# Designed miniproteins, single chains, continued (2): the designs that were tried, part 24

Each design is a single chain, and the fold is of that chain. pLDDT is the mean over its residues in the fold that is shown.

## One batch from the design tools (miniprotein)

Design m4812
Fold by ESMFold2-Fast:
Structure m4812 (fold): chain A 55 residues (1-55)
Amino acid sequence: EFERVVEETAARLLAAKDSDEAMQALRWGIEEAEKLGMSRDEAVAAITEALHRAA
């Protein structure tokens, strides 16, 4: 489910120590969400919302 990908991406972003780790986490999340049929814009919006919920 895309919800689990989004939540895992948010968790990885929050755990990132630097911008390189954050960029890797975001790239992974977008790629996995796109495999589920989401657009890049939808994936970014969902990940951003999940970051606010997870923090």
Scores: mean pLDDT 78

Design m4813
Fold by ESMFold2-Fast:
Structure m4813 (fold): chain A 74 residues (1-74)
Amino acid sequence: SHMAKIQQLIEKLKELLKKAEELVKQKDVKGAYKELLEAGQTIQELKKMGADQQVLQEAEQQMSDIMFQISSIK
């Protein structure tokens, strides 16, 4: 169903963001960017499918937080 596909993509998005955070902690900047790129593509797909705006806003905030953490790596 349409709703089941949305839910599966939301779960994928959460896993991509969690993996990006773990890679940032390991200082794997390249790996973190790869996961964030896939997360961004997943958000765009979810927007086209009419996914919940609150879920998308929370994911975009998490991406911004992760990118800020990357910018702070020396």
Scores: mean pLDDT 88

Design m4814
Fold by ESMFold2-Fast:
Structure m4814 (fold): chain A 80 residues (1-80)
Amino acid sequence: EVEKTIEALEKAKEILEKLPDSPGVRTALSMLEAAIEKLKAGEASAEFGRWVLNGVIGLAKIEDPEAAKEIEEILKKAEE
């Protein structure tokens, strides 16, 4: 649900913050920050948050495939 999805987005943000700075990482962090803000404000659904996580995974795969796998596991747990 929403709280579980916010937790997943925050965990993904922590993973990306440890990666080297790049346009892809900056874009992914901006997407996560915007999604967290909207979900906390009640302006978006858990489904939207999971959709954002999927986009972030795609960006992370280009920068660090291992970080992308870690985020994929976070998303799977958030879908349960």
Scores: mean pLDDT 81

Design m4815
Fold by ESMFold2-Fast:
Structure m4815 (fold): chain A 83 residues (1-83)
Amino acid sequence: AKGVVRVTAESGDSANRAMAAAARALIEQGAKKVRGTLVSDTEARVEGEFDSLEQAKKAVDAAIEAARQVPGVLSAEGEVYED
């Protein structure tokens, strides 16, 4: 299963910090592979791979929460996909 988090922020600095925070949360929740990418100057995407949909959903929820704690974050949203 895969989890994806998208973050929109007020600035590139906030987007980078939110990307790092989301990636750390995914790793802490047991992600085997984590990739962060800046989609635009103020938008970041973070993806992780997991053994189950339940694990991916829990990890995505934690990553959204972590990203929202970063100053300047406007939105954080997530999706989970089956393998």
Scores: mean pLDDT 85

Design m4816
Fold by ESMFold2-Fast:
Structure m4816 (fold): chain A 61 residues (1-61)
Amino acid sequence: DYVELLTKFPGVDEELAEQIVRGLGEANLPNATTSDLEKLGLANVPRSVKEAIREALRQLA
């Protein structure tokens, strides 16, 4: 479950995780860019955390 995976990262609550999944769609999540994550509410989250999120999303593909 992408929502459960995303909520394990610092700065990502369940509401934000649902916003990310809904905004990109499950088919696009494994290919999410740092820019996509910033547009969906992660702009203030550190780059290292955003890169870790991208890696985890790719692993689920």
Scores: mean pLDDT 79

Design m4817
Fold by ESMFold2-Fast:
Structure m4817 (fold): chain A 76 residues (1-76)
Amino acid sequence: TKEAIEHLRKAVELSKDKEVITSLKEAIRNAEQGNLVSALMSARAALKRAEENKESPEVIDAVQKAIKALEEEIAK
């Protein structure tokens, strides 16, 4: 939903890793198309990559908030 997309866009702005940014943009595209499960999978992949590549805590936090928002929307 809109809230999840806003968190994903914030993560894109804060991230400096091209792979993380690519996965986040894929998550945004899937969320905008209503493919919430695919968006969640892409967001989780971005989180794992960001953690492995030691991205800033602000990037990690933004991606985690996006994942939570996607999970809450799917559970409805």
Scores: mean pLDDT 85

Design m4818
Fold by ESMFold2-Fast:
Structure m4818 (fold): chain A 72 residues (1-72)
Amino acid sequence: VNALIASAVALINSAILAYINKDYATAIANFSSAIAIFKQALSISTDAATKAIINHNIALINAAIAAIKASI
């Protein structure tokens, strides 16, 4: 799970950098990839607390994608 979380965080950081550079397509793509990795982490997570944190992060990323789409 930790390796998947680290990979998702790296994609979020790349998405934020792309957004700052006004590369909205890359930002959305990297955020979407991060969601896919979080869903994979969710499927192998064994405790309710970890699942809650992952679901919260997925919701935040979906909000970020919506905000980017609203800005273009």
Scores: mean pLDDT 81

Design m4819
Fold by ESMFold2-Fast:
Structure m4819 (fold): chain A 79 residues (1-79)
Amino acid sequence: SESAIKTLEKIIKEMEELLKEIENEELKKEAKEKIEEVREILEELKNNPDAPVEVEIGYVLRAIGLLLDLELKLKKEKE
């Protein structure tokens, strides 16, 4: 769906902004890998526009999980 695609695109942009704030090289590497995973999810969804809603929800939840994990790790580094 267009809604799922737009959500994934927003998540990628937010993760890219978080990446700019990271000073730790290991966390930068992890952030880049997480961003790439979300990009792969986005491309898979674009290539399968007729995917069931449950599959789309699963992709979005996975992407949200990756974003939240990155946000938590960045907050811990700033403490």
Scores: mean pLDDT 86

Design m4820
Fold by ESMFold2-Fast:
Structure m4820 (fold): chain A 69 residues (1-69)
Amino acid sequence: GREEALAYLRERMRELGVPEADIERILALVDAAPAEEAGTVVAVMLQALGVPASEAQRIGNEVEALLLE
């Protein structure tokens, strides 16, 4: 569900060294997005921070899957 999706995303961003201010901003954007768009939002935002496209897409797909539970 939503709680698990946001917790997963927070932990992955911390592991990637994303600054806390960017983590909170991205979590707010994902929480406001429709579940079916959340994976794309995550992938785009992480790529903008320099995360490789394949890793960003993988994280985004998992966040969307967790949100749809």
Scores: mean pLDDT 86

Design m4821
Fold by ESMFold2-Fast:
Structure m4821 (fold): chain A 78 residues (1-78)
Amino acid sequence: MQKKIAEILREAAEKVSKVDPAVAGQLFLLAEMSERGAAGENVIKALEDLAEEAKKSGNFETARILEEAVEQIRKLLQ
């Protein structure tokens, strides 16, 4: 489970790195935390917070990528 969550986060980080390098860095950190045992629910909350900030900044493509990662992780937790 944690390895798959980390993989989703790294893929999302690669996608956002071209438009938002700071968010990409935060996603790589979340991937490390996930591999170290962070709960998937905590990862989802962090991604939702990042997506909300992206929307407030007008970075809708970043928000979309983050929301897709949330959907993928939710499917793994169900």
Scores: mean pLDDT 83

Design m4822
Fold by ESMFold2-Fast:
Structure m4822 (fold): chain A 70 residues (1-70)
Amino acid sequence: MDGQMDMMVNQIVLLYRQGKIEEAKELAKKAAEYFVSQGKWDQVDKMIDELRKRGLYDVAKAAEDQAKKS
């Protein structure tokens, strides 16, 4: 469970560092939607926190907004 979230965060960070900001946001939104659909709100919150710690505030906000719609 935790390992899957960590892998997702690392992939989002990699995309963001490659200048693929929109792809990073879309992946973060899909990850948030997936975890919400599985009832894993703890994974959503942890992913958002990790993205914020890494300075990806815009990506973290996109994921948070998507989770609130689900």
Scores: mean pLDDT 82

Design m4823
Fold by ESMFold2-Fast:
Structure m4823 (fold): chain A 74 residues (1-74)
Amino acid sequence: SVVQHVPIHLGDVDYGAKNLDDLRRQLERGSESMTLLEKKGIEVKVEISAHPAIEQEYTRMGREAIERFRRRVE
């Protein structure tokens, strides 16, 4: 099987909501692509990167968004 790595970057406090919107749009845009990749036997792994000063909160928000996306793809 093939593993595709998808990096997701979370910004600082000033860009929190905008970064979540960008994250959501990117995941939604790629949802059909990810489903097709899974049907072809390709596993997709997503990794979150967050700004250190607000890492805990932004990482949590990113994890929740990815988990929702994963459930929609299943």
Scores: mean pLDDT 51

Design m4824
Fold by ESMFold2-Fast:
Structure m4824 (fold): chain A 68 residues (1-68)
Amino acid sequence: MMSLEEALENIDKLKAFALDSKLTEAQIDALVEDMRIALEKKVAPEDLEKVLEYVEKQKAELLAWLRS
């Protein structure tokens, strides 16, 4: 089972990859959805809400940067 710390690190790595790769909004949406599905299977239920909240926060920040 994936720890909270590992999940947050994986989210940060994906965000860095998206920024470096100049991904489109559609590509970002697809990658985030794939990560969300993986996290739901691997993260402990008690940590999942915090992890998914962090995913939404990082996605919103990335999309705001892309649209600015």
Scores: mean pLDDT 80

Design m4825
Fold by ESMFold2-Fast:
Structure m4825 (fold): chain A 64 residues (1-64)
Amino acid sequence: VDEVADAIMAKPPEERGQALVEALRQAPVDQRGPLLSAVIKRAPAEERDALIKAAMPVFAALTD
């Protein structure tokens, strides 16, 4: 997951949210949390809330 997080953070800020959502949808369920955590740890504080909000629908879809 670290290599995927590095690849997402290498993108321009405008593309990071979309890249994160796509990576989360393609990741196995058990790796989605670790991937989000890895991206958030690498993200500037200003971007963290926006990235979390972008990821929320993917995690909500895991609730039956």
Scores: mean pLDDT 76

Design m4826
Fold by ESMFold2-Fast:
Structure m4826 (fold): chain A 94 residues (1-94)
Amino acid sequence: PAVSLEELEKAVAEAAKKYKKIAFIVGEEDEESIKLAEEVAKKHGAELMILPVSTTEEALKKAKEAKEQGVEVAVTTSEEIEKAAKAAGLEVVG
């Protein structure tokens, strides 16, 4: 199921407690979730790497690139994107 905005706010806030750099892997059309995640990450002093995707294959590719850049945690908006992030070796908070 799609993550609610309340669940997304909690996930970003929780990730920001432990990690200073967070990958946010999100459907490219989900502007409201992107805006909320940016505001919550900024409020908690974490750097948010926004990774808009249109397919699960693109999600896996961008998740792997984030891991190579030293990102250890991802926040995602769907179970399919979560599976891709976990397959890339990222911890997922949600």
Scores: mean pLDDT 83

Design m4827
Fold by ESMFold2-Fast:
Structure m4827 (fold): chain A 90 residues (1-90)
Amino acid sequence: LEVELLVLEAMIELGEAKLKGASDEELEELRERKKREIAARVPDPAAVARAEELLDRYTEWLKKASDEEIEEAVRRLRAQAEALRKLLAE
């Protein structure tokens, strides 16, 4: 669940950056930073690989998506992240 939360948080930040007018290059730079953060915190290489693939596909989708689609996606991601944080809180 920790890798899932890190991925959701990364996706939220990427979506918010796009909504604030980030360029495709800025989104790619943010994606690569988030991949490094996940790889540093997650010991399972298979989980890291799946997270990286998801962030790649999500970033490509963000480049083509409308603001309304991104706002809806970020809203759902925020709800999922909040639910996971509550589950992970001892």
Scores: mean pLDDT 85

Design m4828
Fold by ESMFold2-Fast:
Formats: structure tokens, C-alpha cells, sequence
Structure m4828 (fold): chain A 65 residues (1-65)
């Protein structure tokens, strides 16, 4: 849906800007909404918790393709 795409784009943009916490929050929302798999969401959250905003953005990008 257009809303799910926007959620993904916003989460990726925040993570690319260096906001790993916002990236983690976005990954959690996408996982809860069923837009990405639990495994994909957990990988993105793990990268964000490690402080790796760039990895968080890459994992979210791959997950929403």
C-alpha cells in the first residue's frame, strides 16, 4: 500500500540521516504491520541497537523491495 511504502521510506531516510533509534522504531512498526518479515525486522533492529545507522538503512531498503 502507499502508506506502507511511505513508512518504509521514512524509516530509511531517518536511518540514513544517522538516527539509528528512528530506524529501529521504523523497523519495529514495519514488522508489526507485516510489511517486512520478523527476521528482516529483527536484523534491522539489531544493527540499530549496535549504533550502525548505515547498516539499519541498508537492511530496511533490502526488506521493503
Amino acid sequence: SAMARRWGENAIAAARAGDSAAGAAGAHELKQAGVISPEQGDRAIAAALAGDAAATAELLEEAVR
Scores: mean pLDDT 81

Design m4829
Fold by ESMFold2-Fast:
Structure m4829 (fold): chain A 57 residues (1-57)
Amino acid sequence: MDLSEKLQKAIKLAAEKKGEVVSLGEIAKEVGTTTKELIEEAGSIENLIEAIVKERE
């Protein structure tokens, strides 16, 4: 799975966990990457958070 696919899965997984307290580090581990790699692929931590919030809507 490439980094773009991991980012998409991480966003979806974090959105699905909206009723639970889950760290970005745990989400990154579940999709086989790191928080740093997810932030880099998203462009910024703000972009990553915005994508998760948008997915929840």
Scores: mean pLDDT 75

Design m4830
Fold by ESMFold2-Fast:
Structure m4830 (fold): chain A 102 residues (1-102)
Amino acid sequence: MLVGRASLKDLISGAIIRIENGEPEEVIIKDIQAAGGVSEEMAKKIVELARRLLERARTEEPSEDELADLILQLSKELGIPLSREEAREIASGILDHLRRER
């Protein structure tokens, strides 16, 4: 189903969870393309952003604001158009997920 209804924040958050679950990158990329109606290049950038965010959140234990600022910086570097509100929602979701991981 190729009707893109997922927002960029939903695609990024979903990618983080799927990477954490050990899903193959090719499967994640294809599902992002299907859910978001985005190009393969954009889907790859979303997966790269998700990987970098997950690594740094685990290593640095940042605050929600610090992680949101990092999301904005990395999204601009990768050319992913995110608002500060979307970055904060992603940051909150990552931190909640990592707290459940123990």
Scores: mean pLDDT 78

Design m4831
Fold by ESMFold2-Fast:
Structure m4831 (fold): chain A 97 residues (1-97)
Amino acid sequence: MKSIIQQALDYIKQGNNDKAIQYLTKAQKISSKFGPGGSMISTNLSQSVKYVKDGNNDKAIKIIQKNIGIIDQINSQPKITDDSISLITNKTFKMKR
């Protein structure tokens, strides 16, 4: 999915909005199959399509870059050690309670 979104970003930078919309639409359909995180990615991609259609390429680029960051975090499980988790869990657990 990241490669499709990167390709869409390149097309927006080239001013090829039609191809960008096609690639964003494909990524949106794929994102719905990614589970809970896929819904947020799908929503952001839908919004980027609207910005591209409005000619607001700069805003579309920012949303797409944010989505790439989210996908990178999902694909790269945080390599946190158990020691780091124990320190974070005490503070995060207190915020949730």
Scores: mean pLDDT 69

Design m4832
Fold by ESMFold2-Fast:
Structure m4832 (fold): chain A 91 residues (1-91)
Amino acid sequence: SEAEELLEEAIRHLEAAIEAVKAGDTAAALEHLQEALAHVTGLYSLISKEDYEKAVALLDKAIAAVKAGDTAAAIAHAEEAIELLKELKEK
């Protein structure tokens, strides 16, 4: 489905963003988080409003943490986003 493809691509970019954060590559981390956010915004009409808002909020927090240099918070919020998106994919 379109939703499943968007969820899979968002998860892939989130996993790449975590690896970039761990490597200290802020530019790559931000690029991957922005790509994940773009795929999540494609879910607007395909998932519940509650799940959509939660996913966007987690991505926004991860992006803010990367910009602040808070690597622990960036990884934690990105991992929370991955968990949510994986749950949505199993539906």
Scores: mean pLDDT 89

Design m4833
Fold by ESMFold2-Fast:
Structure m4833 (fold): chain A 88 residues (1-88)
Amino acid sequence: AMKRILLTEEQAKEVKLATPIVGDEDVEAQAGDYQVNFLDFGNTVVLDGKFVVDMNLQPATKEGQRVVALYGKKDATSFHSGVVQKIF
């Protein structure tokens, strides 16, 4: 049985309002950050690991793992499919 990742209205609102996430080319990675390649955009961003989860809503732990990660432009944020490229 496949479970689809469902964000509650409250979870989506909390995540969206907590921190605007903008794709940036000049990002210095810190310990606990994840480098994620977004499949829908073909771009790579660095995120705090708390915004990167697997298909079971568990924290991502391995490079090459398929994940859902938070991404946005101009303060519009949502979860998108991606792959972990590096864990810092």
Scores: mean pLDDT 59

Design m4834
Fold by ESMFold2-Fast:
Structure m4834 (fold): chain A 86 residues (1-86)
Amino acid sequence: SKKEKAKELLKEIFRLQAEALGIELSDEEIDEYVDTYLSKHTPEEIKEELQATIAELDRILPNLDPEMQKVAERIKKLLEELVKVL
């Protein structure tokens, strides 16, 4: 279902963000964060937030070091895919 696809994409996005920040989260904690996020936001609100985040990533990407650029580009691709699924 679209909801299951959105959940899996959000889990991967949150996992990559946590890793980039040096935060250790279990798979169970990530599942809980995603379920909470999806329960508190409408698909339209999520789309608006994702589009704003993609625009901000495009703006900062040229100023990041090569390793952070790769991480940001992976996150951006997942955000773009999530927008298509919602």
Scores: mean pLDDT 84

Design m4835
Fold by ESMFold2-Fast:
Structure m4835 (fold): chain A 86 residues (1-86)
Amino acid sequence: MRAEFAELARLSAEAFGELSDYVIYLKQGDLEGAIREAEEAIAAYERLAETARSSDSPLAQAEARSAEGAVRLLREELERLRKELE
């Protein structure tokens, strides 16, 4: 459990870093860069969600739901950005 929460914290930090890069590219108007960072953020949050879901801990399950929500919202944003480039 304790080592598991340390790994979840590490994965959460990685996912937040990718999300931060996505926001920076959006603010700069670099839509192609934003799309790439959104894809990396989705992959990071999916890894976090999978790791958290493997735990029977209620706290890990809450983190899995949060990460799954982030993936859903980022996929919706990614679809909008791709349509804007068409």
Scores: mean pLDDT 84

Design m4836
Fold by ESMFold2-Fast:
Structure m4836 (fold): chain A 80 residues (1-80)
Amino acid sequence: SRERAERLVREARSLIDTDPRRAYELAREAARLAMEIASPEAIPEMIGLILRGIGYELDGDYKGAAEEYIEAAELGLRTA
């Protein structure tokens, strides 16, 4: 839901510097939920941000991953 995605974004932002691993997991889930409600026009840009997040995640840069997933989630939520 929109409310759940917004809550997850807020929680991820609060943890990004103190617990980046938890932050990226929460942000990733927020991006997934935002994809379900986003306007179709936002989907290509959200996919690009999610792919960047996956790249950071594979490199072990959990803060970078969280930041990209948060941007994807916020874009989707803004267009929903």
Scores: mean pLDDT 88

Design m4837
Fold by ESMFold2-Fast:
Structure m4837 (fold): chain A 70 residues (1-70)
Amino acid sequence: MSKEEALELIRQITVRETLSFDELVTIARYLGIDPKAVSEAVRKLGVDPRSMSQEEAANVLVKAFELQKE
């Protein structure tokens, strides 16, 4: 999954400028991404799980997708 694909997907699902970890986990589950991988991606990228920009959320989804394959 590319960053551009993840960002487009987030923009289709939410009109919010920022997303919480719980909102991102809901999106990830719909995509078949493990919530554990999302948590690890947030930790590795050092983003604030309480308030992520759409760009930060897209980066987290990309990283979570990569981690899920390991």
Scores: mean pLDDT 80

Design m4838
Fold by ESMFold2-Fast:
Structure m4838 (fold): chain A 81 residues (1-81)
Amino acid sequence: SLEELKAQMDKIFEETKKRIKEAVEAGASLEELEKILKEGMRRLLAAFHSVAASLSPAEAAEVSAYIGEILEELSKLIKEL
């Protein structure tokens, strides 16, 4: 369902955010932080694609917007360092 997909995406977001914060505390480079961000993006897209065929065009647009919001927030965490 759309709600289950959003819950899965929220989990991926929180896990990726935690990994970025832990990597920053460990002294990771910006390149390593970007690698974590790209992995998070791949996980979000994989979750979306797993249910894409069952989504209406409106639901797919909503999910796409939500992924965009998550990626913007994760990018801000890296760029504000």
Scores: mean pLDDT 82

Design m4839
Fold by ESMFold2-Fast:
Structure m4839 (fold): chain A 63 residues (1-63)
Amino acid sequence: SPEAEVEARLARLRALVDDDAPEEEIGRAVAELQALAATLPPELEAALFRGLDALLAEWEARR
């Protein structure tokens, strides 16, 4: 389902942030999430961007 795909991709980005993955790998995961967002209904797009913003804020705080 689209919801499960959003959850799976956000979980992957979360794992990359938690594992202190290279910026290039995090950047690719972010780009994949942004591309997915363009295909989603507005409610799921909003949920994806809320999750993405939270993870990126956490990643920036660690750097």
Scores: mean pLDDT 85

Design m4840
Fold by ESMFold2-Fast:
Structure m4840 (fold): chain A 95 residues (1-95)
Amino acid sequence: AEELINELLKKAFLGETPSKEFVEKLKEALRKVFEEAIKNKRREKSTAVLLGYYVSENPESSETEILDQIFDIIAGLARAKKLEEGVDKAIEEAK
């Protein structure tokens, strides 16, 4: 699943989009999200993080179906990353 996601991320963002740091952090976020989904089976069936589960359960899925789910997850993680960066800055300022 992770290798497939990395290949699709490279294709969707041309690998090295101007925001290289953003792409790297997005890949890290995807890995963490899939690790959490694997640990919490109940959550795997109720969140967009189902991509990892979906790919492992449906190896015959069309490329289009997989890309649609990846884009949904990427959009969600991009929003989450912006929120996390805001929180991290607030914490650093509080120190």
Scores: mean pLDDT 49

Design m4841
Fold by ESMFold2-Fast:
Structure m4841 (fold): chain A 97 residues (1-97)
Amino acid sequence: SKEEIREKLLKWIDEKIKKLTEEIYALSKQLRENDTPELRARIQELSDALATLEVAKILIRRGNLTKEKLESLQYTPLSKKVVDEILEKIEELRKEG
């Protein structure tokens, strides 16, 4: 059902958010010990990807997720990869019923 697909998609996104949050936290600890432009850039890239997942989650919960809206969240190469993974997961879950 559409409801089961939505619930499975939200669970998968929550797991992705948790993983990215843990990675940002670990890099933020490294940044406190040694502040480099490379670490700042990586944290920003991961934060942008996290924002993409958070916005996608809101759109899914509201029933307002469209391919066009999701594709508008492609700000960085990592954000684009995240959007592609969400689109692939939606297609996978639809094929499962």
Scores: mean pLDDT 84

Design m4842
Fold by ESMFold2-Fast:
Structure m4842 (fold): chain A 74 residues (1-74)
Amino acid sequence: IEDLEESLLEAIRKGDYEAILEKTAELLRALKRAGKLSPQFAYSYVDSLYATTLTNDPELYEQMKEVVDKVLKE
């Protein structure tokens, strides 16, 4: 999961919108397989990313929440 977190941070640095969504989904799926993903944790994680790195991109933030919903529903 550390490699997935680093890949997500790299996508954020590059401003690659599609890669950010893809890597977020991969990271959340990995956490779900490890039994470490709750709905509360998943939404808190995305909220934290928005507050610290994505503050001026509300559209990306909404799409990241959609990724959370999709992964939790799997």
Scores: mean pLDDT 74

Design m4843
Fold by ESMFold2-Fast:
Structure m4843 (fold): chain A 74 residues (1-74)
Amino acid sequence: SKEEKVLRLVGRAYRAIVDNDQELLDEVLKEIEKMSPEEKKLFIEYLRNLAANHPEYKEQIDELIKKVEEILKK
């Protein structure tokens, strides 16, 4: 499903943040650019939930949310 696809990408984004893997994070952002606006909005929603559950990574997650919101404006 589209939801499963988005959740899988959220998992990859979380791993990139935890591992401080900028290359993996760039790959995630490229994949997000190919997503529908609906899938991008779902990704942001799941990231907000992730930040709530992992406050130690909130700053990094919020930065990623801002980047995805900018992609949505294009």
Scores: mean pLDDT 86

Design m4844
Fold by ESMFold2-Fast:
Structure m4844 (fold): chain A 87 residues (1-87)
Amino acid sequence: MPSLEERALRLIEQARAFLEANPDLPEELKARIEELIRRVREALAAGDLEALQRHTEELEKAVGEALRVFAQRHGSAALEAFLAQLS
């Protein structure tokens, strides 16, 4: 599904931007997001839509956790805006 690929690419870009803007995020969370970005990119390269959907969902959850930390520092409106873009 083409929209899934676009969603995955956008999520990778957003995740990298959040990691760059928030270097003080928990190390465990940063490492998990980086690993999930790698897995999503592998699925995209392979054209494996099932793996892409699964890994994109896991990345979405990890970014959601990062955004909770971000929201505590920058405000809850930022979290709501991001989640609205994913629906």
Scores: mean pLDDT 75

Design m4845
Fold by ESMFold2-Fast:
Order: sequence, then structure tokens, then C-alpha cells
Structure m4845 (fold): chain A 87 residues (1-87)
Amino acid sequence: VPSREELLERLRAELARLAAELSFDQLKAFLTWELDHLAKEYPEYAEEAAALRARLEAAQTRDQLMAVGDEVADLITRVRVEARRRA
């Protein structure tokens, strides 16, 4: 089973690949969709997802989207690790 750090590195690599292929608007929409989906599936993380979503809406540059994307990857990794502990 991959460690938390291994899972995070894989998610960040996938995000970097997608970011290279997507426009600014497409990347922003993708990250917003990921946060909305995560908040619906794991309501206990809805407040954290909402905070990141607000930062996405405020983002004006691709670098700002990538910074929020890294935090989205961190949140997804934490959710998956914690969900495994609760199961």
C-alpha cells in the first residue's frame, strides 16, 4: 500500500501533467469540480474544500492555480488516509 507521501507525489505528478495540457479556465474548472465532488462525498471536509474553492475563484494566474492544486492534492491524500482509518 503506498504511503501518504507516495500517494501525494503521484497526485501532484498527475496534476502537473493535466496542467500542461489544460488551459487556465479548464484547469480552474477541473480543480473546482474535484473540490465540489470531494465535499459531497466527504461532508466532514466540506469547510476545507470551500476554503480552497474560494482561493481558486480568487486565482488570476496559472501559478496561483498550481499552488491551490498542490493543496487540493494534499487534501485528497489526507481524506483517503483518514477514510481508510475509519473503515
Scores: mean pLDDT 81

Design m4846
Fold by ESMFold2-Fast:
Structure m4846 (fold): chain A 80 residues (1-80)
Amino acid sequence: GMMKKIEELKKQFKKAFEELKRAFRAGDLDAARAALERLRAIIEELKKLNKDDKEFILELEIEEGIALIMVGVTELITSK
């Protein structure tokens, strides 16, 4: 059912976000970028499953924005 698919994607999202946090703490730009790509793919699937829920979509876009900032900061501190 839809709810079960959403819950599985939420678990995958949490895992990818934890991978991003680890990469960010390590200053590993390649790992941070890879985690962001996984997060964005999961976000697109979640948006497709719940496309008419404006609040849910906005919350996902905020989370994507946070992930983008984390990758951008990692890039900035590693570029010198």
Scores: mean pLDDT 85

Design m4847
Fold by ESMFold2-Fast:
Structure m4847 (fold): chain A 70 residues (1-70)
Amino acid sequence: SVEEWKELLIRGLKQFIEEVKDKYPEIAKRFEELLKEVESIENPTEEQLWDYQLKASELLREYEKKKAAE
């Protein structure tokens, strides 16, 4: 269901924030802002959740690039 998708996305974002917050606090903050947006959605649509997954993926790619450069 769409609600289950939202909960899985929230879980994934929380897990990733915990993983990166100590070494990459700026990236963690950006994931935290995305998490707040996802949590604030009432009656999410499949299209909205796809968009948030894309944003999370883009931020993950930025993290991977920064990690590789350091």
Scores: mean pLDDT 83

